# Designs tried in a protein design run: designed miniproteins, single chains, continued (2). Part 99

Each design is a single chain, and the fold is of that chain. pLDDT is the mean over its residues in the fold that is shown.

## One batch from the design tools (miniprotein)

Design m7655
Fold by ESMFold2-Fast:
Structure m7655 (fold): chain A 65 residues (1-65)
Amino acid sequence: SLEDKLKKLQKEFEELLEKLNEKYKKALKTKTKEDFEEYKKAEEEFKKKKEEIEKEAKKLQEEKL
């Protein structure tokens, strides 16, 4: 169903946000270039996925209405 698909997208968003926060905290704690690079990579993935999820969620909501 469309509701199940939307729930899956929301779960993916939450998982990416958690990953981003984890990488951010690690970079602040260690202050290594490697951890900051991992944080930047996670930030880029989060931004890209957020845009994808917003587009799909809007489409699913419009189809449900």
Scores: mean pLDDT 77

Design m7656
Fold by ESMFold2-Fast:
Structure m7656 (fold): chain A 64 residues (1-64)
Amino acid sequence: LLAEASRLERAALAVARASREEGIPRETAIKTVATALGVSEEAVRRALERVEATRLAALEAAFA
């Protein structure tokens, strides 16, 4: 569970980087990463949402 959660967060960061730097469609990146790691697309999407929420909170704090 702990190792799997770490893998999902790492996968979410990879999706975010691919989408940001390469302009890869988010949905395509999610499917590719999910297949590569053998996890569900929903698990990757949830992890990505967590990472994005944390980043947004950090940006809001920086602007405040």
Scores: mean pLDDT 71

Design m7657
Fold by ESMFold2-Fast:
Structure m7657 (fold): chain A 76 residues (1-76)
Amino acid sequence: KKKEEYVKKAKELIEQALEALDAGDFSRAIKLVNKAIELFKKAGEVEKVNILMEAQTAIVAGDREKAKELLKKALE
């Protein structure tokens, strides 16, 4: 029951992070991705956590296109 709620909230945060990247707000995108990582950890979604950690690295590197690709992959 609670696992499904954590996954849903994490996906909503990822969608907001995609909007933040499109707006050029990398600081907001990083904060949203960090919150999504914590929710996926609570849900036991190890693969999603790893994908989001790679996305965070891409955001820090300024690689917007790679970050968006990884965030979209985490929504699957």
Scores: mean pLDDT 86

Design m7658
Fold by ESMFold2-Fast:
Structure m7658 (fold): chain A 60 residues (1-60)
Amino acid sequence: MYQKILDLLENEKTIPEELVPLLHELRAEVIDELNEKGKKVSNEELREILIEKIKKKLKE
């Protein structure tokens, strides 16, 4: 699951509907972390942070 989402995000491909809930969970996690730190990021920066988070989950 995570590898497929990572590949789609890095290639700027459309995320299939079956993977959207998982993507939303990961995005919500990142947004909550950024909000706690008082940081505002662009959509591009959010994507980069999300990609790094997914890579970390795949490494573990």
Scores: mean pLDDT 75

Design m7659
Fold by ESMFold2-Fast:
Structure m7659 (fold): chain A 102 residues (1-102)
Amino acid sequence: MTIEEQWELLEEIAKLILDDETFYEGAKRLLEYLTGKKVEEVDFEDLVRLIEYLSHMLGKPVPPTPKSKEEAIERLKELAKEILELIKEERERLKAADAAEK
């Protein structure tokens, strides 16, 4: 997978996580990406691991362990939103460079 393909995959996953109806599908896909294995269900420990992964990806310190599943979901959505913005900025930067050369 190219770096661009990885960013496209992460953008799709982040969008799924931000939608309440697709949150678990997004979390599942991200966990499958991390582990390289098929995931059927996402539990609280999985949500904590995803928070740690996204925090590392954003260059942030790992936050304290969430006290509830609801807190974990909200924190994961906030991190997904930040990743989506980062990917959008990188994509726009690359497209602007390509347009300038053409």
Scores: mean pLDDT 77

Design m7660
Fold by ESMFold2-Fast:
Structure m7660 (fold): chain A 76 residues (1-76)
Amino acid sequence: SEVEEFARKLLKKFEEKLKELEERKKAGDPNAKFDLEILLGLLRIVLGVLKLIGASEEELEKFEKLIERIEKLLAE
């Protein structure tokens, strides 16, 4: 479906950005934490939108796992 394709494309972009921010945090970038907090907020909005437009539980779980990864990074 178009919803699943859209979700998959968004997931890839968020995964790529998260990897970049994880590397920046590891390198001691003082802005990485703030950017991770912004990414977390955006992911929560996207997850809400995907639920409203009927994305599958499988695709939603992938976004929930990204949210958990960011929350863990911010707790460190």
Scores: mean pLDDT 86

Design m7662
Fold by ESMFold2-Fast:
Structure m7662 (fold): chain A 55 residues (1-55)
Amino acid sequence: SMEERFREVLEKAKEAVDQGDTLEATRILLEALAEDEELGNRVIEELTKYVREKK
């Protein structure tokens, strides 16, 4: 499902951010946007909240 795909992509992006791998996080986001613009935008929004909550 789209919801399962969203969770999968978001988990990978969060892992990259937690590891300090900005290039990998960016690659994951760009791939998501290329796959589905709505999916990519939703991942960006949630990842942004996650990063802001930690800092």
Scores: mean pLDDT 83

Design m7664
Fold by ESMFold2-Fast:
Structure m7664 (fold): chain A 64 residues (1-64)
Amino acid sequence: SRGERLAVGLLMRDLGLSEEVARRVVEMVRRGASDEEVIELLKSHGLSEEEARGAVEGVRALLA
């Protein structure tokens, strides 16, 4: 969907994540993963907690 493409693009361009990781994050959010689960994945890929929280909020907004 357009929202998924925008979310993947946001994670890749603004946060420097690979397409594989970006797609995994979007899939987790769509499957009902908690914010904490997604934040921990993003932190494991080098994001700060603040960056990860902002990313989750942005992804959720684009998928709504």
Scores: mean pLDDT 86

Design m7665
Fold by ESMFold2-Fast:
Structure m7665 (fold): chain A 91 residues (1-91)
Amino acid sequence: SELTERARRLLEEARELLEELERLRREGDKNLLRLIGLALRAIGLALEAERLAEEARARGDEEAVRLAEEARRLAEEALELAMEMIREVPA
């Protein structure tokens, strides 16, 4: 379905963001502005995934709900990682 395709795209974007943050953490990246930008992107993806999951539930698209909920979880993990990295930046 169209909702399933949209959910798969969000899931892919959330996975890519998490992978980028994991790479930056391994590299010891301390660029505060970059980390803030990635945290904001994670928030945006989580909100979009939540909205899509609600729309999918209203339409009875169980696969789209599952994928959107997975995308939301990965976006929340990316946000948590970005926030942890931000807390580690020296003042």
Scores: mean pLDDT 88

Design m7666
Fold by ESMFold2-Fast:
Structure m7666 (fold): chain A 75 residues (1-75)
Amino acid sequence: SETLALLEEALRAVEAGDLERAIALLEEALRAAREAGAHPRVIRTIEDALRAARAGDAELAIQGLRAAIALLRRE
């Protein structure tokens, strides 16, 4: 899954302190999720993670990323 791979990369970027890279990866993940017709709950969770990352809230961004990854792994 392209969306899952992008979210896992974004999580690694946040954990490394690279919020700029995480934001770019989250924007790509959001686009991929929308194009794939992902469940609205998945899209909302990615949007929440992106807002947290843009606000500089790394802990909240990690929480949202983990939630989105878990939702996609459950399909």
Scores: mean pLDDT 89

Design m7667
Fold by ESMFold2-Fast:
Parts: C-alpha cells; structure tokens; sequence
Structure m7667 (fold): chain A 82 residues (1-82)
C-alpha cells in the first residue's frame, strides 16, 4: 500500500530530523513525495503533496520545527485515510 509505505517513510524522516541527519531526512521526504505523486486518489494527493513539499523546503532551510509540523500533519491525514 502506498499509504502505509508513505506513513513509514514520514515517521522515519521525523526520526532522522531528531538525529540531525538532514540528508537522510530529505531523501525519505523525496521518496514519500514520489509515492504520493503516484496516488490515484486525486483529493488525497492534492492534500498531501503541498505538505510534503513544504516540509522538504523547511528541512533545506533549516527550519526543523516547521518541517516537523508539516510532516506530523501529513502523518495525521495518512492515518485517517488507512
């Protein structure tokens, strides 16, 4: 399931942000974005892609608290969709 795999990637991204491994966190977010971009559920895709893209931009900018909030919101949406 794309949703279950994306959820796993986002939880791992949070762990790597907390560990300070931002390169790994970025790769996990990019992988999550790729999976969500392939969702046939257009409404769910349109909700999740902006959150994940914004989280990636915040990680790149070093705004880790804002990055975590965007990832946590995406996790919440994914858990409600499972």
Amino acid sequence: SYLKETLKLLKEALEYIEKGDLEKAKRLLEEAIELISQLEDEELRQKLLPLLSTALAYVEAGDLEKAKKEIEEAIKILEEAL
Scores: mean pLDDT 88

Design m7668
Fold by ESMFold2-Fast:
Structure m7668 (fold): chain A 78 residues (1-78)
Amino acid sequence: MEHVEKAREALERGDWESAREYLKKALEEDPNNAEALALLGVVAARQGDVETAAEYFRKAFKISGLDDDLHALVSRLL
């Protein structure tokens, strides 16, 4: 939980490296954390890595489906 919150703060600051580190820690604790996967997609998209972004979003969508809260979070950060 805390790792994902810290990642969101890092993303708002434009600190992609810190965001990625926090999200990797979240996935080490729960590989099926759809929010962490979606936020890694946001990080990749903002760095211009559209293929990696698409892969993370696809994984997050398969796990969470149409989670309105997750969709709103991704839309706000993109």
Scores: mean pLDDT 76

Design m7669
Fold by ESMFold2-Fast:
Order: C-alpha cells, then sequence, then structure tokens
Structure m7669 (fold): chain A 57 residues (1-57)
C-alpha cells in the first residue's frame, strides 16, 4: 500500500527533524542554524499532514 509507505516515511522524516533540532539546541547552535532546522521540521510536518489527508480522504 503506497499511501501507508508514504505515511511511514513522513513520520520518520518528522522524527529525524525533531532529533536534529534537539541536537542543535543542546550543542548551542546559532539562531540561523536553529531557524533552518525549524523550517525543515515544518516541511516534514506539512508532508506528514498531506500523507494523513490522503489516507483519510
Amino acid sequence: DELRKELLKAIGDVLAAIGDLLDAELNGASEEELEELKKKLEEAKKKLKEAVEKLEK
């Protein structure tokens, strides 16, 4: 089921982005680096929302 595989990938991408952001915060990353990581997290969240919507509609 392609939609299920897309959902699992999107979940993995969100978890990876959260991990990257937490690592950057723990290591005292610059505001610029944190902003780039937050943008990647928002992109991953958008893809997850799209994957969920495809499964429910």
Scores: mean pLDDT 82

Design m7671
Fold by ESMFold2-Fast:
Structure m7671 (fold): chain A 68 residues (1-68)
Amino acid sequence: SEADKYVEEAIKAVERGDWEKAEEYLKKAEEADPDLGSTLLSAFRTLRAAGVDPESAARGLRSLYESL
């Protein structure tokens, strides 16, 4: 789906440390699928605020996404 495409791009952006682009993609995912996108955007914001490293944050988001 369109939301899945945006989630994949967001995870790739997090992995390379591009937090701004990751948030942009997750906001687009929320527009396409509000439940999926808002869940991942909330998790993303929590990880970013907590200072989690890019690789660990990307892994956490992928694990959450695959559980949904």
Scores: mean pLDDT 88

Design m7672
Fold by ESMFold2-Fast:
Structure m7672 (fold): chain A 55 residues (1-55)
Amino acid sequence: AYDPVVEEAERFILSLALRGVPREEILARAKERFAGQVSDERLERWVDAIVAGVA
């Protein structure tokens, strides 16, 4: 289902951002983990939004 995957992706990205992992590494890990489930363009937007919110 879309919603559980979205929540898992957001939680995954947020946990890395809160640990101070660089944006490029967060994005690479998210693309690998959610390959075939979430588009790269959507993951990039989520990573950018979450990293901006943590900064």
Scores: mean pLDDT 80

Design m7673
Fold by ESMFold2-Fast:
Structure m7673 (fold): chain A 95 residues (1-95)
Amino acid sequence: SYSEKLVEILEEMLEYLKAQGFSQEVIDWVEEKIEELRTKELSVEEKEALLHAVAERVIGEADRQALSPEQRAELRAFVREQLLRAMEIIEEELA
């Protein structure tokens, strides 16, 4: 169920990205990463790499969105919070 908890975090991120008007390319890519977590037997290191890749891409895409500085700060804070929650789940899997 650790992968299921990570999927829930990424699904919450996906809903946020849709609400913020992110491109279909980014939405499709995040959905692909969710499917990898659901269908592939990923190592802890692969899960961590996937989560960091999602966070980095979302933050990078924020610079291309027509977001205000305040909206970009809120997005970065949200992504950091979700990444920290995901990392706590990974640490629990390692214990």
Scores: mean pLDDT 81

Design m7674
Fold by ESMFold2-Fast:
Structure m7674 (fold): chain A 97 residues (1-97)
Amino acid sequence: MLTEEEKEALKKLLEFLKSNPATPEWLIEMVEAILNEDIEKLIKILKENNIPIENLPDILDSVLDAAKEEGKLTDEDIKKIKEAFKKVLEELKKKGK
């Protein structure tokens, strides 16, 4: 599902999220599940935290904007993370129904 370059960009995002005490634990767990390509665990995390799949793009955009402002992610990292999330959203829509 994910390329090695997409996984490396997601690892940078994960480190940023872990460094921010305001980050919800479910968001860290979600990125870890994506890195492990564990879609079933991702579905469980979203369900247990009452997060609609439709809200994920907006949540992602706000997090990526914050990471870019802090110099933690480059434009290329952001592009790769968005491509990875697009693939994940397609799999969630297939397996979440």
Scores: mean pLDDT 80

Design m7675
Fold by ESMFold2-Fast:
Structure m7675 (fold): chain A 55 residues (1-55)
Amino acid sequence: SEKEALKKALEKLAEVEGRPKTPEAQRELLLEIARESEYSEESIAAIEAIHESLK
């Protein structure tokens, strides 16, 4: 599903950025990427939903 693909993309992104997979680090990374990459509101909401499912 798209959620599963997004989870894998997030984990890969964290590894590339050298970030730990802790909930706090993931949240900070998501916010940073969303702001800098100018993601749509829908994409940001989806990323936050994925983060919630990961905790």
Scores: mean pLDDT 65

Design m7676
Fold by ESMFold2-Fast:
Structure m7676 (fold): chain A 55 residues (1-55)
Amino acid sequence: MSGEELLKKALELAKQGKIEEAERLGTYAVILLQQEGQEEKAAAAGKEVRDAMNA
């Protein structure tokens, strides 16, 4: 799976109240996006995951 696909799954898990799973998957998605060379998407993803956990 791509980092962007993992991010979408992490955000969906957060919406379902599975915060612990969402955090783990979201962190992995950010790492994959960075490895893929998508630094701007990785930064945005990190913010989205942080905002979802604090909402």
Scores: mean pLDDT 77

Design m7677
Fold by ESMFold2-Fast:
Structure m7677 (fold): chain A 64 residues (1-64)
Amino acid sequence: MSEAEKQAEEYFNKGVEAFKKKDYETAIKYFQKAVELAPRSIYAAMGRRGIEEAKKLLEDPSAK
């Protein structure tokens, strides 16, 4: 992997940990960083899905 892809993986993993803690705002920030660092990587693709899911959970209190 390139250095950018390694950094994207690291930020993606931080986003997943925040998501597991139900800190969806922090999860979105880390997933966005992964997308910015390596937009064509698998981590960017997974990060975009994570952002979408976290945003839905923030917008619908009943889904939390």
Scores: mean pLDDT 80

Design m7678
Fold by ESMFold2-Fast:
Structure m7678 (fold): chain A 81 residues (1-81)
Amino acid sequence: MTVAELAERAIAELRARLRERGDEEALRLFEELLATMGSDEERLSLAESALTALDATAPHQSGDLAAFLRRVLAQIEANRA
């Protein structure tokens, strides 16, 4: 499987999970983040990080998904700086 295929699968999975939760703010933030990514490797890293943290938040923290994605965005930006 190529990095592009892995990125596509991870992005599709995250989009599906965010849609199931009805968290349009989190989905919008994720799409904005994807638009800033220059490579398939970056898109894969973003999607995998978001999926990992989404698994960690559990159902009890569904209201904080937007805050969670903002933290992921900040962490990715910090890793680039």
Scores: mean pLDDT 72

Design m7679
Fold by ESMFold2-Fast:
Structure m7679 (fold): chain A 62 residues (1-62)
Amino acid sequence: IEKIKKEIEEIFKELKKLVPYQKKSLEEGLKKILSIEDENKLKEALEVARLSLERAKELLSK
């Protein structure tokens, strides 16, 4: 569970660098996710975070 939280935090750090205009919403989202103690919900959040990172990369590749 802590490992999943750490992976999500790492992804959000990269997202904040790639999409600075979303920094505040990403920070609020990360706080909410890190308060989750349910492993399955954390896995879902990790999947969503990974998809968001891919979207950000797509926007930057143009």
Scores: mean pLDDT 74

Design m7680
Fold by ESMFold2-Fast:
Structure m7680 (fold): chain A 56 residues (1-56)
Amino acid sequence: SKKEELEKKKKEGEAVMLLLEGESQREVAEKLGLSEGTVSRIVRENNLDKIYKRKK
């Protein structure tokens, strides 16, 4: 539903912010209660691979 899509988009936004701050996919999954696979999907869909792979 529209409401569920918006809630998922909010969590994706939070995941993106954490990934941009240099958190690992595992740490983001742990902090947001998501699976690592879900975080990997978010990274790929938002083209964050280039930033994420930089490792602080």
Scores: mean pLDDT 72

Design m7681
Fold by ESMFold2-Fast:
Structure m7681 (fold): chain A 80 residues (1-80)
Amino acid sequence: MEKEELLKRVDELIKRAQEILEKAKDNPTLVRMARGIIKGLEIVKERIEKSTDPEELEHAKRVIDTLESLIDALEKKVES
């Protein structure tokens, strides 16, 4: 998997999490969760950019998959 594709995916997920943050601004629990996800994605992005190890990129992909699932769950909650 190309590094550029993972970085693109992270940027898209950060955008989605920011949209959740905007929609859920009056719900402290959802705001906290969305901010946590954004921070996690920023950390993963930095690791991908600095990574020279295929195993680290594979681990980053799994973390991205997990964070995407959390974003999907939060989107459902903000839509009721």
Scores: mean pLDDT 81

Design m7682
Fold by ESMFold2-Fast:
Structure m7682 (fold): chain A 73 residues (1-73)
Amino acid sequence: MELEERVKELFEKYDKDGDGKVSYKEATEALEQLGFNREIAEAVVKMFDRDGDGKVSLEELIEAAKRLEELGV
């Protein structure tokens, strides 16, 4: 619950253009601020960008954060 809330707060901070998307760099930085390892966070973020557009939605960022928490890293 707290993890999802923090992800949403950070997403809103990085989504300055209001397009509902953040870049890989912004998504990785958000996960790093949540205490996740940068290299692992970057790898997980890239896994969720199945369309290769270089962008991550709020839903994909939440899934990435949950996956990192499940991995215990």
Scores: mean pLDDT 75

Design m7683
Fold by ESMFold2-Fast:
Structure m7683 (fold): chain A 77 residues (1-77)
Amino acid sequence: KLKEGRKAMINGDYDKAIEYYEEVLKEDPNNAEAWLGLADAYFKKGELDKAMEYARKAIENGDESAEAFLRLVEEKK
């Protein structure tokens, strides 16, 4: 599911990516990569508030790279 989410992001299928990352988080709510994946997918869809919310979840779960992503989203708000 995590690999499928990444593939959907590469293909521009952001809605499918969201579904795959949500399935990952259902089984493992501490998966920082899935939280950042949700943030990136919502950012690509222009839903900046959701992108920021999920980027913060990625940071809380140990993905320090999500701080740079959060700043990028804030600049486009």
Scores: mean pLDDT 82

Design m7684
Fold by ESMFold2-Fast:
Structure m7684 (fold): chain A 70 residues (1-70)
Amino acid sequence: MAEEMAKEALKAAEELRKPEVREAAIEDLMRNHGLSREEAEKAVEKAIERALEMARKFAKAAGLDPEEVL
């Protein structure tokens, strides 16, 4: 199960790293959550970092090499 969680977290991070997805997320945060563009950009960056960190943690828990997964 940890392996599947690692894959899901990695997929989420990769999606947010796509320019179009990232821009859509920034606009959503500004429009629906009242964040400034700068705040929304930082929130997306933190979300990507957290997703990558979770992917590494789950990969290690599953006995996978995080460098091979990420």
Scores: mean pLDDT 76

Design m7685
Fold by ESMFold2-Fast:
Structure m7685 (fold): chain A 65 residues (1-65)
Amino acid sequence: MLEEAKKAITEALKLLEEGKIEEAKKILDEAVKKYGVEVVLKALEELKKEGKYKERTEGLIEELK
């Protein structure tokens, strides 16, 4: 579950880097709906600790809190 959420969030972060904001938002909304906000936040915190897309990851954490 957490690893699946991390994968979905990583795809959304890639789309944000490409400027595809609406597509990224849709993936994030589906991840929250499927896994719940708490699991998505934990996945974001783990991705931040791994150093992947740190600035974008911090922005998403702030948006969801």
Scores: mean pLDDT 77

Design m7686
Fold by ESMFold2-Fast:
Order: C-alpha cells, then structure tokens, then sequence
Structure m7686 (fold): chain A 75 residues (1-75)
C-alpha cells in the first residue's frame, strides 16, 4: 500500500536527517544543521507526492511529523 511505503520513507528520511543534523550541531555548524533539516523536509514532500502519489494534505502531515521528531531528537 502507498501509505505503508510513505511511512517507511518518512522513517528513513527522519532518521538520516536526525543523524546528519546531530553531527553538524556537535561540530558547532548550527546553520548547516538547519539547512539539512529543511532539505530533508523538501525532499520527503517531493518523494511522497511525485513518487508515491500522495495528496498534498497527506504529504504535509508526514512532513510535519518528521519535523516534530527531528526537533524532539535535537532537544
């Protein structure tokens, strides 16, 4: 099902984004960490909509969940 693939994609992108952003923050590269988070969100939205065929509403919900999980992990 497209939604199961969307969830898997979101979990993968979220994990990769957290790992990269944490490393950059540990190196004092906070602006680059923000850029990585923004880039991850944009890429996730595009892949959900254009590769998996999700609606803008469905893609937006998953992207917002990703951003919340990234913020919680970096706190």
Amino acid sequence: MAMEKARELKERVTKETIEKAKKLKEEGRDSEAVAVIAGGAIRLAAELMFELGLSGEEASKLVLEMIKEVEEALA
Scores: mean pLDDT 84

Design m7687
Fold by ESMFold2-Fast:
Structure m7687 (fold): chain A 60 residues (1-60)
Amino acid sequence: MSVKEELLRLIGEILRVIGEIFEVEKELEKNPDNEELKEELKKLKEEKERLMEELRSLPD
């Protein structure tokens, strides 16, 4: 696989996760004491960080 192809895939994944974080944050505004939503938000933020680290690890 080319580095460019992998870069585009990672950018797409990061954008998708950011969108999901935004949606969960909106739901959490309606239900601020919902532990399940807090856990989902934490997992999404951890996933975003992993994707960002993978992006930074690509050559050049």
Scores: mean pLDDT 81

Design m7688
Fold by ESMFold2-Fast:
Structure m7688 (fold): chain A 86 residues (1-86)
Amino acid sequence: MRVRLTLKKPIDARAVLEIVQGTEARLTMLAGDSFEVEGSEEAIRVVATAISAYLRNPDADLSEIVARAKAGELEWDPSLVEATEL
């Protein structure tokens, strides 16, 4: 599926790229406070969860955030990251 993720706070484009590359999702568009990803529902959930964690603590290690999101140890925060199916 393809989904647009809309962010409550701006994010570094490099952080978005690193997080998405650490998942099975593919980045299809990046703009301002939103970006589009394509993948399975699970891959998209992992991306949204990792971005939520990063927005709460931008000083955290991106690799650790992605690994913990994949393990189900982190929570997707809809107040920080909204998903719209395309």
Scores: mean pLDDT 83

Design m7690
Fold by ESMFold2-Fast:
Structure m7690 (fold): chain A 82 residues (1-82)
Amino acid sequence: SLEEEIRRLLDELIRRAVEKHGISPFVALAYAVDIEFLARKEGISPEELLKLIREALEKGMTPQELVDALRKRIEERKKRLE
């Protein structure tokens, strides 16, 4: 399922943040929770969220950087007149 794939990729994002960047597992998990919260609050589809997490993993982004990217995407959407 998409929810299982999102969970798996978020777990991988957390794992890489801890192993490659020395980020606390607690801090990485908190940002992962923020990612899911922002996606749900702003109506980002599971398919779009999955793509964003995959791109973050490919770019070597941290969970914090993905939260920042999501916030930027939301602000850009709010500036559209459509």
Scores: mean pLDDT 81

Design m7691
Fold by ESMFold2-Fast:
Structure m7691 (fold): chain A 75 residues (1-75)
Amino acid sequence: MAERDAADLYLALGNVLLKQGRYEEAVEWYKKAIELYEKAGVPSVEAYRNLATAYRKLGKDDEAKQWEEKAKELE
């Protein structure tokens, strides 16, 4: 699926940026990945958790909590 393939690429890019400490950029790519996963009907727990981690690293605790709760709902 083209949307799933693009989502996997964007998730991988977000993961690289997160490891590099580029948290704001990681957030942008994780959000793009999540949008494509949701449109494909295959939500990604990994993408939600990693987005929450990036928000925590930025001190955006309210946003982080929202994505942590979404990830928990998918378990």
Scores: mean pLDDT 85

Design m7692
Fold by ESMFold2-Fast:
Structure m7692 (fold): chain A 63 residues (1-63)
Amino acid sequence: MDEQMKRDEEGSRVAAEYFQTKDGEKAREELKKLGLSEEEVETLLTAADQARAASAANRAARA
C-alpha cells in the first residue's frame, strides 16, 4: 500500500522539475518509468502547467 504513496511522491518531484525546466519529454519519460499511465502523466503535467501559469500571473499582479 505504501508503493502508491511513494509513486505519488516521486511523480510530484518530477512534476516540480517540469515546472522549472519545461522539459515535457524528460518529464514523461521519468513518470512512465514510475509506472504511471499516459492519462496520469498528462494530468500531472497539466497541473504543473496550470500552477506555473498561476504563479506567473500572481508575480505579474505583484510587480
Scores: mean pLDDT 73

